# Designed miniproteins, single chains, continued (4), part 53

Each design is a single chain, and the fold is of that chain. pLDDT is the mean over its residues in the fold that is shown.

## One batch from the design tools (miniprotein)

Design m13807
Fold by ESMFold2-Fast:
Structure m13807 (fold): chain A 67 residues (1-67)
Amino acid sequence: SRALLVGLLMRDLGLSRAAAERLVEMLEAGASTEEIAAFLQRELGLSPEEARRLARGVREAYRALVA
């Protein structure tokens, strides 16, 4: 569920509810790994490399949850 995914993103990534909800919107809209990495870089202050690794993990978790 959307609520479950929002809660997981807040817990595992330390995102605010608003940021987690926006990330879910991006995932539902089919945002690329690059788009998600750019978002995570802005929200969490990560390096480009850290943001890319995290973006891949987030997309993988989303695919697993909605499969």
Scores: mean pLDDT 85

Design m13808
Fold by ESMFold2-Fast:
Structure m13808 (fold): chain A 90 residues (1-90)
Amino acid sequence: TNRDLALTYNNTGLVYYNSGDYNTAVSHFNTSISLDPNFAESWYNLGQAYLSLGQTKKAVDYFRKAVELDPTLRYAQVLLNMLGEDVEVL
């Protein structure tokens, strides 16, 4: 199913993310969310990958989407609060 395929791409993206290949991780997470746009964990992981690439504004947008889809993602909410303060200090 599209959900099972989205999970596979998300898990593969995490392998690349954990190895430090953030650009390849982004590609896999993007494929995951294109297959299942409601997969909050993939939106969260995409945000983390963009944060690691120094794209803070894009990361914030993806963390907001993850929390919108699943408010129980405490890690995404914590990162949103932290990044919101950093952006406003500019």
Scores: mean pLDDT 81

Design m13809
Fold by ESMFold2-Fast:
Structure m13809 (fold): chain A 92 residues (1-92)
Amino acid sequence: MEEELLSTDIDKQVEAFMKLLELKKQSGKAEEILEKIRDKVMQSDDPLLKERYQLFVDLLKGVSIEELKKRMDTFSPEVQELVEKIIEKLKK
């Protein structure tokens, strides 16, 4: 999960995040996983990784799909694609 969340493969990112949401429902430990990778993200020179990490944090804190759609134009194209794929999974 941690490695998949840090992956450059968007499909692995989506699947890892969906597993993280299920972990939050079952055990409440989803935030611990994000905290473990936070230092790696913050030390990274990749702004997309930092943007993606903040998105995952916001979604775990309960940002709604409606709020996410309102912020869509503020995201990078890569993060917009990630958001669209997450929304698609949540609708199914």
Scores: mean pLDDT 76

Design m13810
Fold by ESMFold2-Fast:
Structure m13810 (fold): chain A 83 residues (1-83)
Amino acid sequence: SLEEARKKAVEELREAGEEARQKGAPQSFVDQIEKLKEAVEKGDLLEAGEQLNQLESLTTPESQDSLDRAKRAVGDLFRAAAG
């Protein structure tokens, strides 16, 4: 369901942010994951898409795994919303 996909996306984004912080990703990347998570939590899918695009522009080698996790989580949410 859309609600289940949203809850899953929030949890995946929380873990992605924590992993990025632990791996020494720039604070700007970690802050951007938090903004993306907040957009997902409030159900603002347009804002979530904008925050995800910004996150991609902030990606470094240390943050690649966290970006991939965030993209997968948000992609699953967008797919659920489109059905």
Scores: mean pLDDT 86

Design m13811
Fold by ESMFold2-Fast:
Structure m13811 (fold): chain A 100 residues (1-100)
Amino acid sequence: DEKEREIARLREEARRTLLEIVELWNKMVKKGKLTEEEKERLLELLRRYAELSLRIVELQDAGKDLAELRAQLEAELAAAVPELEEAVKNKEEAALPQPL
């Protein structure tokens, strides 16, 4: 089915996006710091992952209005920024400093 093929493609794209999020997150945790550019990139990747996930849901449940869910996700992403910064700092404090 065309729909099943599109869902499979979107799932693969979502998987690749998630791997990129994990890679970027691990890099930031190692530094213990988020630059504005890194925050922007992380939020861009998170928004892309959310949009791919919403598109899959839309294809599985045709006719569902996702506008409210999109608005909620945008608000949650904006609210997450301070928590992400704190988590990165906390992981740096827990790590032994490299002798360089």
Scores: mean pLDDT 70

Design m13812
Fold by ESMFold2-Fast:
Structure m13812 (fold): chain A 107 residues (1-107)
Amino acid sequence: SPQQQVLLEIQRRIAEHLGTTPIEAATVAGLADLLNMSVEELLRELAEETGRPVDPSRLLLDPELLRAVMERLGVPEELTEELLQLLAENPLSYPVSPSEERLIVTP
């Protein structure tokens, strides 16, 4: 999907900058490990900072969450703005709203 392609590109750029593997930058667990936190602690802190619930599957597709994670990882503002531009150029990834594709719940 277009959202998956944007997510993979964001994860690749983060991995290159941090000198880590794409797999480590591709998962919430990997990002939490890079920050020396548990997944639950990371998601709780991001929810407190943004004032809203955090969807782990959308962590790097949500502009406020992406910025908060990048700041925590010490990523330069220039790279953060490039990643935010990738999100802005994909309208399906930018607004956090239910779509018909997102209503496909795997039981």
Scores: mean pLDDT 68

Design m13813
Fold by ESMFold2-Fast:
Structure m13813 (fold): chain A 94 residues (1-94)
Amino acid sequence: SEEELEKAIEDLKKAVEEFKRKVEQIMNDPSLTKEEKIKKINELFDEVHKKIVEAGELIRALPDPELRAKYHEELVKAMQEVNDVLMKANKKLE
C-alpha cells in the first residue's frame, strides 16, 4: 500500500540520519585505527543499503507510474545523502 511505502520512506530517512551521526562518531573516535573505521563504516552502510533496497522493491510494486516517479525521487535523495557521507569519510581516510 502507499501508506506502507510512506512508512518505509520515513524509516529510510531516519536510517540515513542515524548513518550520518554514527559515521561522524566513528570518524571522530581517536581510539580507532583507519582500518577499524573503514570496517565499521562498511557495516553501517550494509544496514542502510538494505533499507534502500527494500524501499526500492516497494516502489517497483506500485501500479501507478506517477507515484513510482514521486517515491523514486525520495529514494534517489536518500542514496545521494548516503553517498555524500561516504565520499567525505573516504577523503578524510586517505
Scores: mean pLDDT 87

Design m13814
Fold by ESMFold2-Fast:
Structure m13814 (fold): chain A 74 residues (1-74)
Amino acid sequence: LSGFEQSDVPPEEARKKTYELGLVSQEFVQAVRDGDEEKIKEYLKKLREMAKEEKGSAENTLKILEDYYKRHQK
């Protein structure tokens, strides 16, 4: 259980969140390009939940992707 090599913030958890953000971002961009409104809504919801938990990178990524979507709506 306990180890002598750890940090105050688990790097595994931070890495998983970054990886998931990247995957959801890629799928969102693809859905926008494909015009798949249902997938856009699903991935946008996931991005918003991630932005609530992680201010900074996730929130900034959400803003960029929402702007990208608005530009592609028409």
Scores: mean pLDDT 72

Design m13815
Fold by ESMFold2-Fast:
Structure m13815 (fold): chain A 71 residues (1-71)
Amino acid sequence: MEPPDEGSLSREEEVELAYEVARAETLKALEAGVPAEEVRERVAEIAAATPDEAIREALREATREALREAE
């Protein structure tokens, strides 16, 4: 088992953190007046540079949901 200790994130925790961060950043960017399309493109670029498939999917899904909720 991976012990949850200071600075040690499990793979599951990393995926959850990526989802939460992507959602929060997307909403914050929209609040700052950044167009939804630009936010989507930025996250897609970050996801493309991310080697972990689960994190990549979490980033895309969180951003899509946040954009939909912010409508």
Scores: mean pLDDT 75

Design m13816
Fold by ESMFold2-Fast:
Structure m13816 (fold): chain A 89 residues (1-89)
Amino acid sequence: MTKLTEEEKEEIIEEVLKEHKSLVELSEEQEEAVRKMLRKHLEILEDPEKAAEISARLAAARSDEERKETLAEIYGVPVEFLEELERLE
């Protein structure tokens, strides 16, 4: 499989955001955080070694708090944003 172009990644991100915004209203800050997470997620999916490393780091976390901090570092978003997403279950 060829890696996705930057244009293709942006198209996927906008499609996901459009679907999400049709179901819930997002603040401007939440939209930007979702965009950052989606871009990073697509990068990780293109790199199986990076995906495996991230899975190992998450498995090594000893608490939910440590896992959230690790995810926040990986995706470049505040821990508080991940807590909000968890509450929207």
Scores: mean pLDDT 71

Design m13817
Fold by ESMFold2-Fast:
Structure m13817 (fold): chain A 62 residues (1-62)
Amino acid sequence: MPLLARATAPVPQLSPEELELRPGDLVEVLSVDEETGLALVRSLATGREGWVPLSHLEVVPA
């Protein structure tokens, strides 16, 4: 099953490789970089992919 997460805080897009998220936005987690504390996610609303801080995500139970 895909790993789903929800944004718990606003995430600004500071670079082209990052994804802008609003609190409550649902994302699919594609990859996690534990060394940097970033996750590559895909927005369920827009289908766009980008890196976001893990600290701003909450895993949603399936």
Scores: mean pLDDT 78

Design m13818
Fold by ESMFold2-Fast:
Structure m13818 (fold): chain A 67 residues (1-67)
Amino acid sequence: SEEERKKVREEAALAEGKGIAYYVFGEPAKTEVVEADDKTLIVKAEVNGEEYELKYDFKTGKIELLK
């Protein structure tokens, strides 16, 4: 049950990351979760051969482009 809960959290973080990348770039991006906690989500997004890093703050809803 604990392993199942971890998988659900990892899948949710990836789905959220893909949504954030789509919102920022306006198209689907190859998305990888770098860090996920209760405060922030950091993802790598590859679109059109370029790699970007995005940070999302759950408290403010702010999205920052780090790279």
Scores: mean pLDDT 81

Design m13819
Fold by ESMFold2-Fast:
Structure m13819 (fold): chain A 68 residues (1-68)
Amino acid sequence: LSEEVIEAIINAALETLRKQGASDVTLAVARHELRRVLSTLPEEELDAYLATLPAEVAAAMREARKRV
């Protein structure tokens, strides 16, 4: 995955979590973990990874990827 795509999908996930009431600490931890995973994840495995996430978060990440 390109850095631009990684940043876009992380920002979409964090925005969804913020709207759901996530704390600043939770958002900081989520940003760190998502960047760690996505920076090492092959693009071909992205859909499988997104399937492990909450549906609303996964949908926001998929939508953000289309905009890049």
Scores: mean pLDDT 82

Design m13820
Fold by ESMFold2-Fast:
Structure m13820 (fold): chain A 74 residues (1-74)
Amino acid sequence: MEEAEKKYEEGRRALKEGRFEEAAEYFKESGDLYKELGKNKEAAERYQLAGILYALLGRYDEAEEAGKKAKSLR
């Protein structure tokens, strides 16, 4: 749990600093960790954030995969 929160905070920091690719990676990692913990709502939220950032970066394959992961956890 604490590691998932730490990755989320690192993602938020990267986002504030304009490091969008790193922010997307951190949010994806945080989502993966929350999913392992059975925290499906938190995992879905993190995957959604990663998908938005991947789309912003033109990384449409990664954005689509993140969106599918978020949707599957509803």
Scores: mean pLDDT 84

Design m13821
Fold by ESMFold2-Fast:
Structure m13821 (fold): chain A 82 residues (1-82)
Amino acid sequence: STLVIVTSDGSKITIELTEDTDEDEVIKAIEKAIKKDDPSYELTEEEREVLRELIEKLKKVPEGVVVTINATDLKNWLEGAL
């Protein structure tokens, strides 16, 4: 699957998810996207674990599926998942 993160300035961060994808690099890219909209934001360890679970599920999604999420919506979802 492909994860597309959209920031409030209209920029897109595209991450191709395969079984070989490093979850920590994906988490780093997500944090970078959120920081573009909120520079003071840093992922907690609990939020990183929630993201690892999400990424593992997305890795199992068939090739050609595109999942798009706004960075602000993702941040709010992570804060609500704690």
Scores: mean pLDDT 76

Design m13822
Fold by ESMFold2-Fast:
Structure m13822 (fold): chain A 87 residues (1-87)
Amino acid sequence: MKLVEAGIPESVAKRFLEKAKELGLTDEEIDELVPVLVAAYRRGVPANDETIDLILKNYEPGKADELVARIDAAPSPTLDGLREALA
């Protein structure tokens, strides 16, 4: 699983896949979001349901690279910092 290979905990990776599938995302769209979740995790944002929900809510097909750039530019490695960066 690409998320686990990138250092994301298996429980977080499984929860992300579960939520993405429940929202009707395709395998292609989920693959686009892998770098986004990795960027948030490496930035130090808490790997919890609220972070996953925030990423999924702000996802648009073909816009994953823009989302990664916004996460990298986030003012702090907090959920509030991520929320501000994605607004």
Scores: mean pLDDT 75

Design m13823
Fold by ESMFold2-Fast:
Order: structure tokens, then sequence, then C-alpha cells
Structure m13823 (fold): chain A 74 residues (1-74)
């Protein structure tokens, strides 16, 4: 469901934030999940540059396979 997809995205974003020591940006993660972004451009607009860099680094190796990004948004 969309709710399950939103929760999966939120959980993934929280893991990214914890890994990079950016826990103060959890409200941004919640806002991103609630806005249901469908494109990279939309995600980037909702995130601070620091958060977006951490997120991009986390999924960049999987972009060709679409695994992390597709799973987070599904």
Amino acid sequence: TKEAGDQALLDFLYKVLKKHGLEELKPEAERVAKNNPSTWEEIKKLMSPEFYKAFEDAIAPMVAGGRAGAAALA
C-alpha cells in the first residue's frame, strides 16, 4: 500500500540519517515521506543539501539496479 511504501521510505531515510550523524534532519525525512516524491528532482527539493548528499551516496551504487531507490519508494 501507499502507507507501507511511505513507511519503508521513512525507515530508509532514518537509517541514512543515523549512519551519517544527521539525526536532527529527521523532520525533513518525515516531510519527504509525506510528500510522496516520485522523482529525484522532487526528493532533492524536499531535502537540505547535506541530507540529499547522504541519501544519494546511500543509493548511488544501486541506481543501475533500482533496488534501494525503488524499494524505498514502493
Scores: mean pLDDT 69

Design m13824
Fold by ESMFold2-Fast:
Structure m13824 (fold): chain A 113 residues (1-113)
Amino acid sequence: MAPRVLVVEDDPATRAAMVARLEAAGYEVVGTAANGEEALALLRDPAAPRPDVILLDVDMPGLDGLAAMRAIRADPATADIPVVAVSGDDSPEVIEAAYAAGADGFVSKADFL
């Protein structure tokens, strides 16, 4: 059974590349969101498929990825879903901030491009 993934990424080209890479690797992409607000709306929609893991871009404007991650962890209905942080900045400070916000893993955007 393929793991179900929700992809959260603000750039349409990067989001499409992430979806294509994940599907080629045998994952099922059950939803996409362009920002944290859309991601939270999908996670709170009882009609939407529940993901087994969330790939969350932490570089997003608006409700930023770290704020979205904290919101996912603060809600008992979504707190148990694994979140893998995605960033174009793999500095120790960004990695530490992602894990401090509740990330279960970290990957570079370069792995999808």
Scores: mean pLDDT 80

Design m13825
Fold by ESMFold2-Fast:
Structure m13825 (fold): chain A 61 residues (1-61)
Amino acid sequence: SPERAVRTALALYLSGAITLDELIKLLEKYKGQTVTVDPRIAEKLTPEMKAALEKAGITLV
């Protein structure tokens, strides 16, 4: 599902498994999606990650 894919991509970036550029490329596939994210993951989002999500048109709830 798009929600699972976006959450997995965010988790991979936060764990250091992928780069920011790789994260952005993955997020572009899911633009316009609304994604439910664990609050603990949302707290760890950097300004760069938030900008990437906004640019991709992804809304977190």
Scores: mean pLDDT 74

Design m13826
Fold by ESMFold2-Fast:
Structure m13826 (fold): chain A 82 residues (1-82)
Amino acid sequence: MITLEDVFERFLSLSEEEREKLVEEFAKEFNISLETARKVAEVVLEAARKKLTPEEIIKLAKERGIDPQLVADFIHFLGELP
């Protein structure tokens, strides 16, 4: 089973171009705006850099006006990548 820490390390290891491509793919798959998908990715990137807990991630998402469910969906999306 892939852990949250494994997902964070994977996301941090990607280039800015690779992260933007994943953001575009996430937006298309979940039928959300690219602006919303970028905000979701920014929350996950900050969470990864700061090694935030799930509870802290939910708090950060709410403070940024982002649906915590979309953040969870993006983390799951990253975990399903080959």
Scores: mean pLDDT 83

Design m13827
Fold by ESMFold2-Fast:
Structure m13827 (fold): chain A 63 residues (1-63)
Amino acid sequence: MMPPIKDLVDAAVMRLQKEDPELVVSSEIKERAIEKAQELLKDGKEVTIEDVAEIIREILAER
């Protein structure tokens, strides 16, 4: 059973928080990560937890 994008985002957040326990990922950032991950899927790309973690890092870097 393929995990839904929401589960990949949650797993990526947990992974990032293991690297930086002080990291706070808001619901807005999670929603944007879901949208970007869905765009990659529409392009026919495979999306992994690592890819979603990179997307979250990019969103955080925009601020």
Scores: mean pLDDT 76

Design m13828
Fold by ESMFold2-Fast:
Structure m13828 (fold): chain A 72 residues (1-72)
Amino acid sequence: SEEARLEAGRLVNKAYQAYKEGKKDEADKLIQKAVELTPDDPALYRYIAFKMAEVGDKETAEKYRKKAEELA
């Protein structure tokens, strides 16, 4: 649903803030929750990849980029 997509995006934004604060475990849990809300949405995975690249986690960014490509 549209509401689930909006909530998933909010969770990714919270994860991004947590990563910037050095709270990687909290960030990982927030990303997992976002994925559980919209597991088949390639736009979510592209957004996660973009945000992970911004915090310098290139390995996680590449993982989610590939997942987005598989679903598109």
Scores: mean pLDDT 85

Design m13829
Fold by ESMFold2-Fast:
Structure m13829 (fold): chain A 63 residues (1-63)
Amino acid sequence: SLEGLEKAAEAMIKAQGVPKEEADRMLELNKKYLETNSPDIKKELAELQREVLRRLAEREAAA
């Protein structure tokens, strides 16, 4: 179900320790992608995911 996919995405984002602003945007884009199946939204989601992974790696390197 769409709700199940949204909940799974939220749990994954939370588990990765993503900053709230980026997590909220990723969840919004993920929801829009599930509703519209738009390649533009998929691209934005992928770009945000790459930025989040970069920042997570920087945070781990600083620890």
Scores: mean pLDDT 71

Design m13830
Fold by ESMFold2-Fast:
Structure m13830 (fold): chain A 75 residues (1-75)
Amino acid sequence: SMAELERIALKVQELLENGEVEEVDPEKLEAALADVRAHAERREGPRGGNARKVSFEEVEEIAITVVNAVILYRA
């Protein structure tokens, strides 16, 4: 959902400030980005799309992955 994406964005900001995003496995990066995209696409679809809820641990992994993707994109 959008709320989950916003939660991830806040976690991304926290991780950037802590400097914990210097190393991320590329395979995890690709998998997490695919998961985030799938979540965003389900948000646009039918309202019953809450099939998978992201755990707090997964939120952190996705956040780290998103941060690394942003850094690579802007580098």
Scores: mean pLDDT 53

Design m13831
Fold by ESMFold2-Fast:
Structure m13831 (fold): chain A 61 residues (1-61)
Amino acid sequence: MYAQLVPGDKEVETDLAVKAEYEKRAQDAFASGDYEAANQAWDKALEARHRGVQRAVDSIS
């Protein structure tokens, strides 16, 4: 996956905006060569996304 989300839920849309901000900051920092800032922002964005996916997977189990 290339981290593309489809916002179909109003509640998720608000969270998506916050997560998108962190992803944008991570990409900007990475492009600037600031890998420390990129890692921190990316880690937060990844954790939020991974929790969402993990929750969906667990609901199937």
Scores: mean pLDDT 64

Design m13832
Fold by ESMFold2-Fast:
Structure m13832 (fold): chain A 97 residues (1-97)
Amino acid sequence: SMEEFAEEIRRQADEAVELLKKDPEKGLKFIDEIAKSKNGGLVLAVAIRLAEEGYDIDKLIELAKEMNLKNAIEVFELAKKWREFFASVDELVERLK
């Protein structure tokens, strides 16, 4: 079912982000491999999870550059855009009466 696919994608995204916390180098390489898979749903889920988790995304981009992980950089740039979008939604909600 679509719900089972969505749950598996969320689980894989959570695993990638948790790996990044426990072992940043291994997590960065894993995110780069996820991006190479071209699974758009999984890439999006990872980006959203990173945006929510409060990571220093600019620092992750710099580390990915040092490791030459071009695809991981694109995922982090997407996460940065999602974080900006969430902040814009929160600002809008505060303005609604």
Scores: mean pLDDT 85

Design m13833
Fold by ESMFold2-Fast:
Structure m13833 (fold): chain A 64 residues (1-64)
Amino acid sequence: AEEARLEIVKAANEALKEGLTPDEVSRAVKAALDGDYDTAAEIVSPEVVERLKRAVERLRAAQA
């Protein structure tokens, strides 16, 4: 669970490095947490989307 949260934070930091605002990054992370990867893909790069997807899937597995 802890590792998955850290991976989400790392993906968010990568998006910030790409020049996105904290608000844009927050919207992408919320979409990914809801399983809405299409919305996340409209905001962040495909590489960040893939990282968020894997992190969210691991977080869900840890809760189940």
Scores: mean pLDDT 78

Design m13834
Fold by ESMFold2-Fast:
Formats: sequence, C-alpha cells, structure tokens
Structure m13834 (fold): chain A 96 residues (1-96)
Amino acid sequence: MKEEVLKQAFEAMEEAARAIGEADPRLRPVVETGLEQAKKLASTKNGIVAAALGAEAFSRLARDVAEKHPEMAGRLRTLAERLEKVAQELRKIATE
C-alpha cells in the first residue's frame, strides 16, 4: 500500500514535469532537477514526507503555469488536483 502510493506520487510528478516543460520550456531544467531531487530524497528514511512535499510543490507549480498557459490549463489543473490528493494520502501515511 505505502509503496503503491509512492509510485502514484512519482508517476504524477513525472507527468506534471512533462506537461510543465511542454507549456513552458524555460521551466524544463527546473522541473527535471526538482523531480530528481524528490526521487533522491524519497530513497531516505523520510521518503514519504519528501514525496508529499514534492507532490505539493509540483501541484503549486502546475497551477501557476496553468494561469499563464490557457491552452494547457485543463491538463495542468487536473494534474495539480491529482498531485494534491496523492500528497494528502502520503501525509496521512506519514502521521499514522
């Protein structure tokens, strides 16, 4: 269960990184670096918390990019909602 939620979080973050990079190519190095740092931290003892923080950060960035890129706003907002939901589940696991 815990491993499945982590997998869903990183899949959502990877999808968001690609969508953000497609909408604003200037952000591609930023989201790629952020994703790699989140994966690196997730391999530590605080992996669940790191994944939750990563998902929250990607959700926030996706919403910001959606406001500037109406052509991708629907896709980016759907990804942001998915990331927020997964982050909430990860936080619940971390506090149990």
Scores: mean pLDDT 83

Design m13835
Fold by ESMFold2-Fast:
Structure m13835 (fold): chain A 85 residues (1-85)
Amino acid sequence: SNIEKALEYLEKAIEAAKKGDAKGVLKYSRLAAEYLEKAGYTDLAEKVLTAGIAAARLIEEGRNEEAAELLRKTLEDVKKELGIP
């Protein structure tokens, strides 16, 4: 489903952040947002895009663990709003 793909790409964005891969964070956050938009969750898509940009900036500052934490919190917020445990 579109929701399953969005969550999968958010997990990949978290992995990219842990590795210091700012390009990967931007790519996977954009893909996650695209699938959320396709599922009709425009506000969640915008939230994910904003978090991806902020996380990429943190990586450029050498703050990889904070970038990963931000994306993990974003994933949990998305799951909460979708009613997923």
Scores: mean pLDDT 91

Design m13836
Fold by ESMFold2-Fast:
Structure m13836 (fold): chain A 58 residues (1-58)
Amino acid sequence: MIVQLLEDYEDPERPTLKLPKGAIVEVVEEVAPDKWLVQSADRLSEAEIPKSHLEEVR
């Protein structure tokens, strides 16, 4: 599933992924009821992002 970031995200626990507002990423797995594991378009970076920060792209 492809999702878009609603605001800038910087992961304090995983500094490998910094995503600007409007970035398109792929949901890899649901890691918690309120969080998704997402992968960057280059597939080199992954982060756990709250569902409230993401919107599904149709």
Scores: mean pLDDT 72

Design m13837
Fold by ESMFold2-Fast:
Structure m13837 (fold): chain A 57 residues (1-57)
Amino acid sequence: SGEEAAEKARKGGEIGIKSGPAGGYAAGQMSARDGERLGDPEGAKAGRESAERGKNA
């Protein structure tokens, strides 16, 4: 259901915040590496941008 999906997303976000900027940074770096490895430049860019936001959050 939409409400359950939204609740899960909210809890995931809270866990990410509690893990601190390092958690967001690490996740973004993993996405960037996966994008580079798979030859997906847009995915790699999105991962790098996500890592920068996590580092500065």
Scores: mean pLDDT 61

Design m13838
Fold by ESMFold2-Fast:
Structure m13838 (fold): chain A 82 residues (1-82)
Amino acid sequence: ELEKKVKEAERKYASLYSARDINKAGAEFSKELAERAKKEGTEELAKKFEEDYKSDLESYEKTEELYRKAKEEYERLKEELE
């Protein structure tokens, strides 16, 4: 049933939209912490937060890609329902 697929795609798209925004905020926060640690001269802590930023950025990029695919699938199914 196409209507059920549209609803499932919409839920997945909405979930990934939220996850994308959360992961983006996380990456921005880790970047700020790294910059602050550099200013304070705590090189070891700055390196730690830079690694956290890389990890958060990778998570954001993966979620962004999943979000884009889910959006395309939702829009495709919605058009088919019309």
Scores: mean pLDDT 82

Design m13839
Fold by ESMFold2-Fast:
Structure m13839 (fold): chain A 95 residues (1-95)
Amino acid sequence: SPDDLERQRNLLASALITFLGLTPEEAERRADEVVATSSPDELAELSRILDDYYFNESVTHQQFIDRLRELQSRSTSPVLKAFVTELIESIEKKL
């Protein structure tokens, strides 16, 4: 739904700001590209991975990376794969 897509877009944009240090404008642009080119199932899964990491304190950085890598390996969207790759690389550089 449009409401679900807006929530998903905002979560993706937040991740880009938090992990890659992008400006809000660039983060929103890139989040919109992921939303436009990804399946609803892939977006829902990515959103769940991000949401779980942000709001579940028991989720480790390694578990977050492992979940992102699993999604990356199954995804058919080049844009989503690139997004996930950049998130993983940014997190690993800070560990």
Scores: mean pLDDT 83

Design m13840
Fold by ESMFold2-Fast:
Structure m13840 (fold): chain A 56 residues (1-56)
Amino acid sequence: AKYRASVTLGKPGSSEVVKVSVQADTPEEARKKLQDKIAKEYPDWYPGAGKVEKLE
């Protein structure tokens, strides 16, 4: 199934909101893939509160 997350990323003095989508079989797998993708793309940013939505 396809999942989307909206996550606030922070670092000292800055914040951004990003939207990321992944394919996964379960919500738990989707959260792990989203965390891994964010860590790879934004290595010096700290993820804050976010929501994961199932699209299909």
Scores: mean pLDDT 74

Design m13841
Fold by ESMFold2-Fast:
Structure m13841 (fold): chain A 73 residues (1-73)
Amino acid sequence: SAAWEALLEWARQQEAEFQKWLAEHPATEEHREEHFELTYRLQTELLERAIELGVPDAREALERLKAIKEERE
């Protein structure tokens, strides 16, 4: 579908930047919260993009992600 194609293209564009960021920010104790915050932000952006494109269940997935963050705080 057009929605899946657009989401996949967007995700591919983000992949290279994310991999570059991971190479510059090793997964250490000092960077644990930074890694969590970036991962949460990227997942939120991905799901918000999916909602805009009409991907099924994306809104429900976003609500679950927000609930997980609230449980951590």
Scores: mean pLDDT 71

Design m13842
Fold by ESMFold2-Fast:
Structure m13842 (fold): chain A 100 residues (1-100)
Amino acid sequence: SMNEELKETLEKIKKGLEDVLKEIKEAQKAGTLDISEVVTYLGILAHEFRELAKKYPELKEEFEKIAELFEKAVASRDVDVAIEAIEEAIKIIEKIIKKI
């Protein structure tokens, strides 16, 4: 069903975000962080969440909020903004998964 497909997609995205968050924090501690790789990844996800907002109008506000968080991180190119955006996006995704 559409809800099962959406749940699987969101669980996959959430896992990817958790993995990237761990990698960012480890790279930041090691002094090896490439912000360009981070913003490229978040820019792709921002586009994907904009498309999800069009496909699932009942979740439009939640998906647009995630896209806006990532777009802000891309524009700022600030690692702390990127970390906060990913952490907030994970929380929003978890709330959506629990409702569907």
Scores: mean pLDDT 89

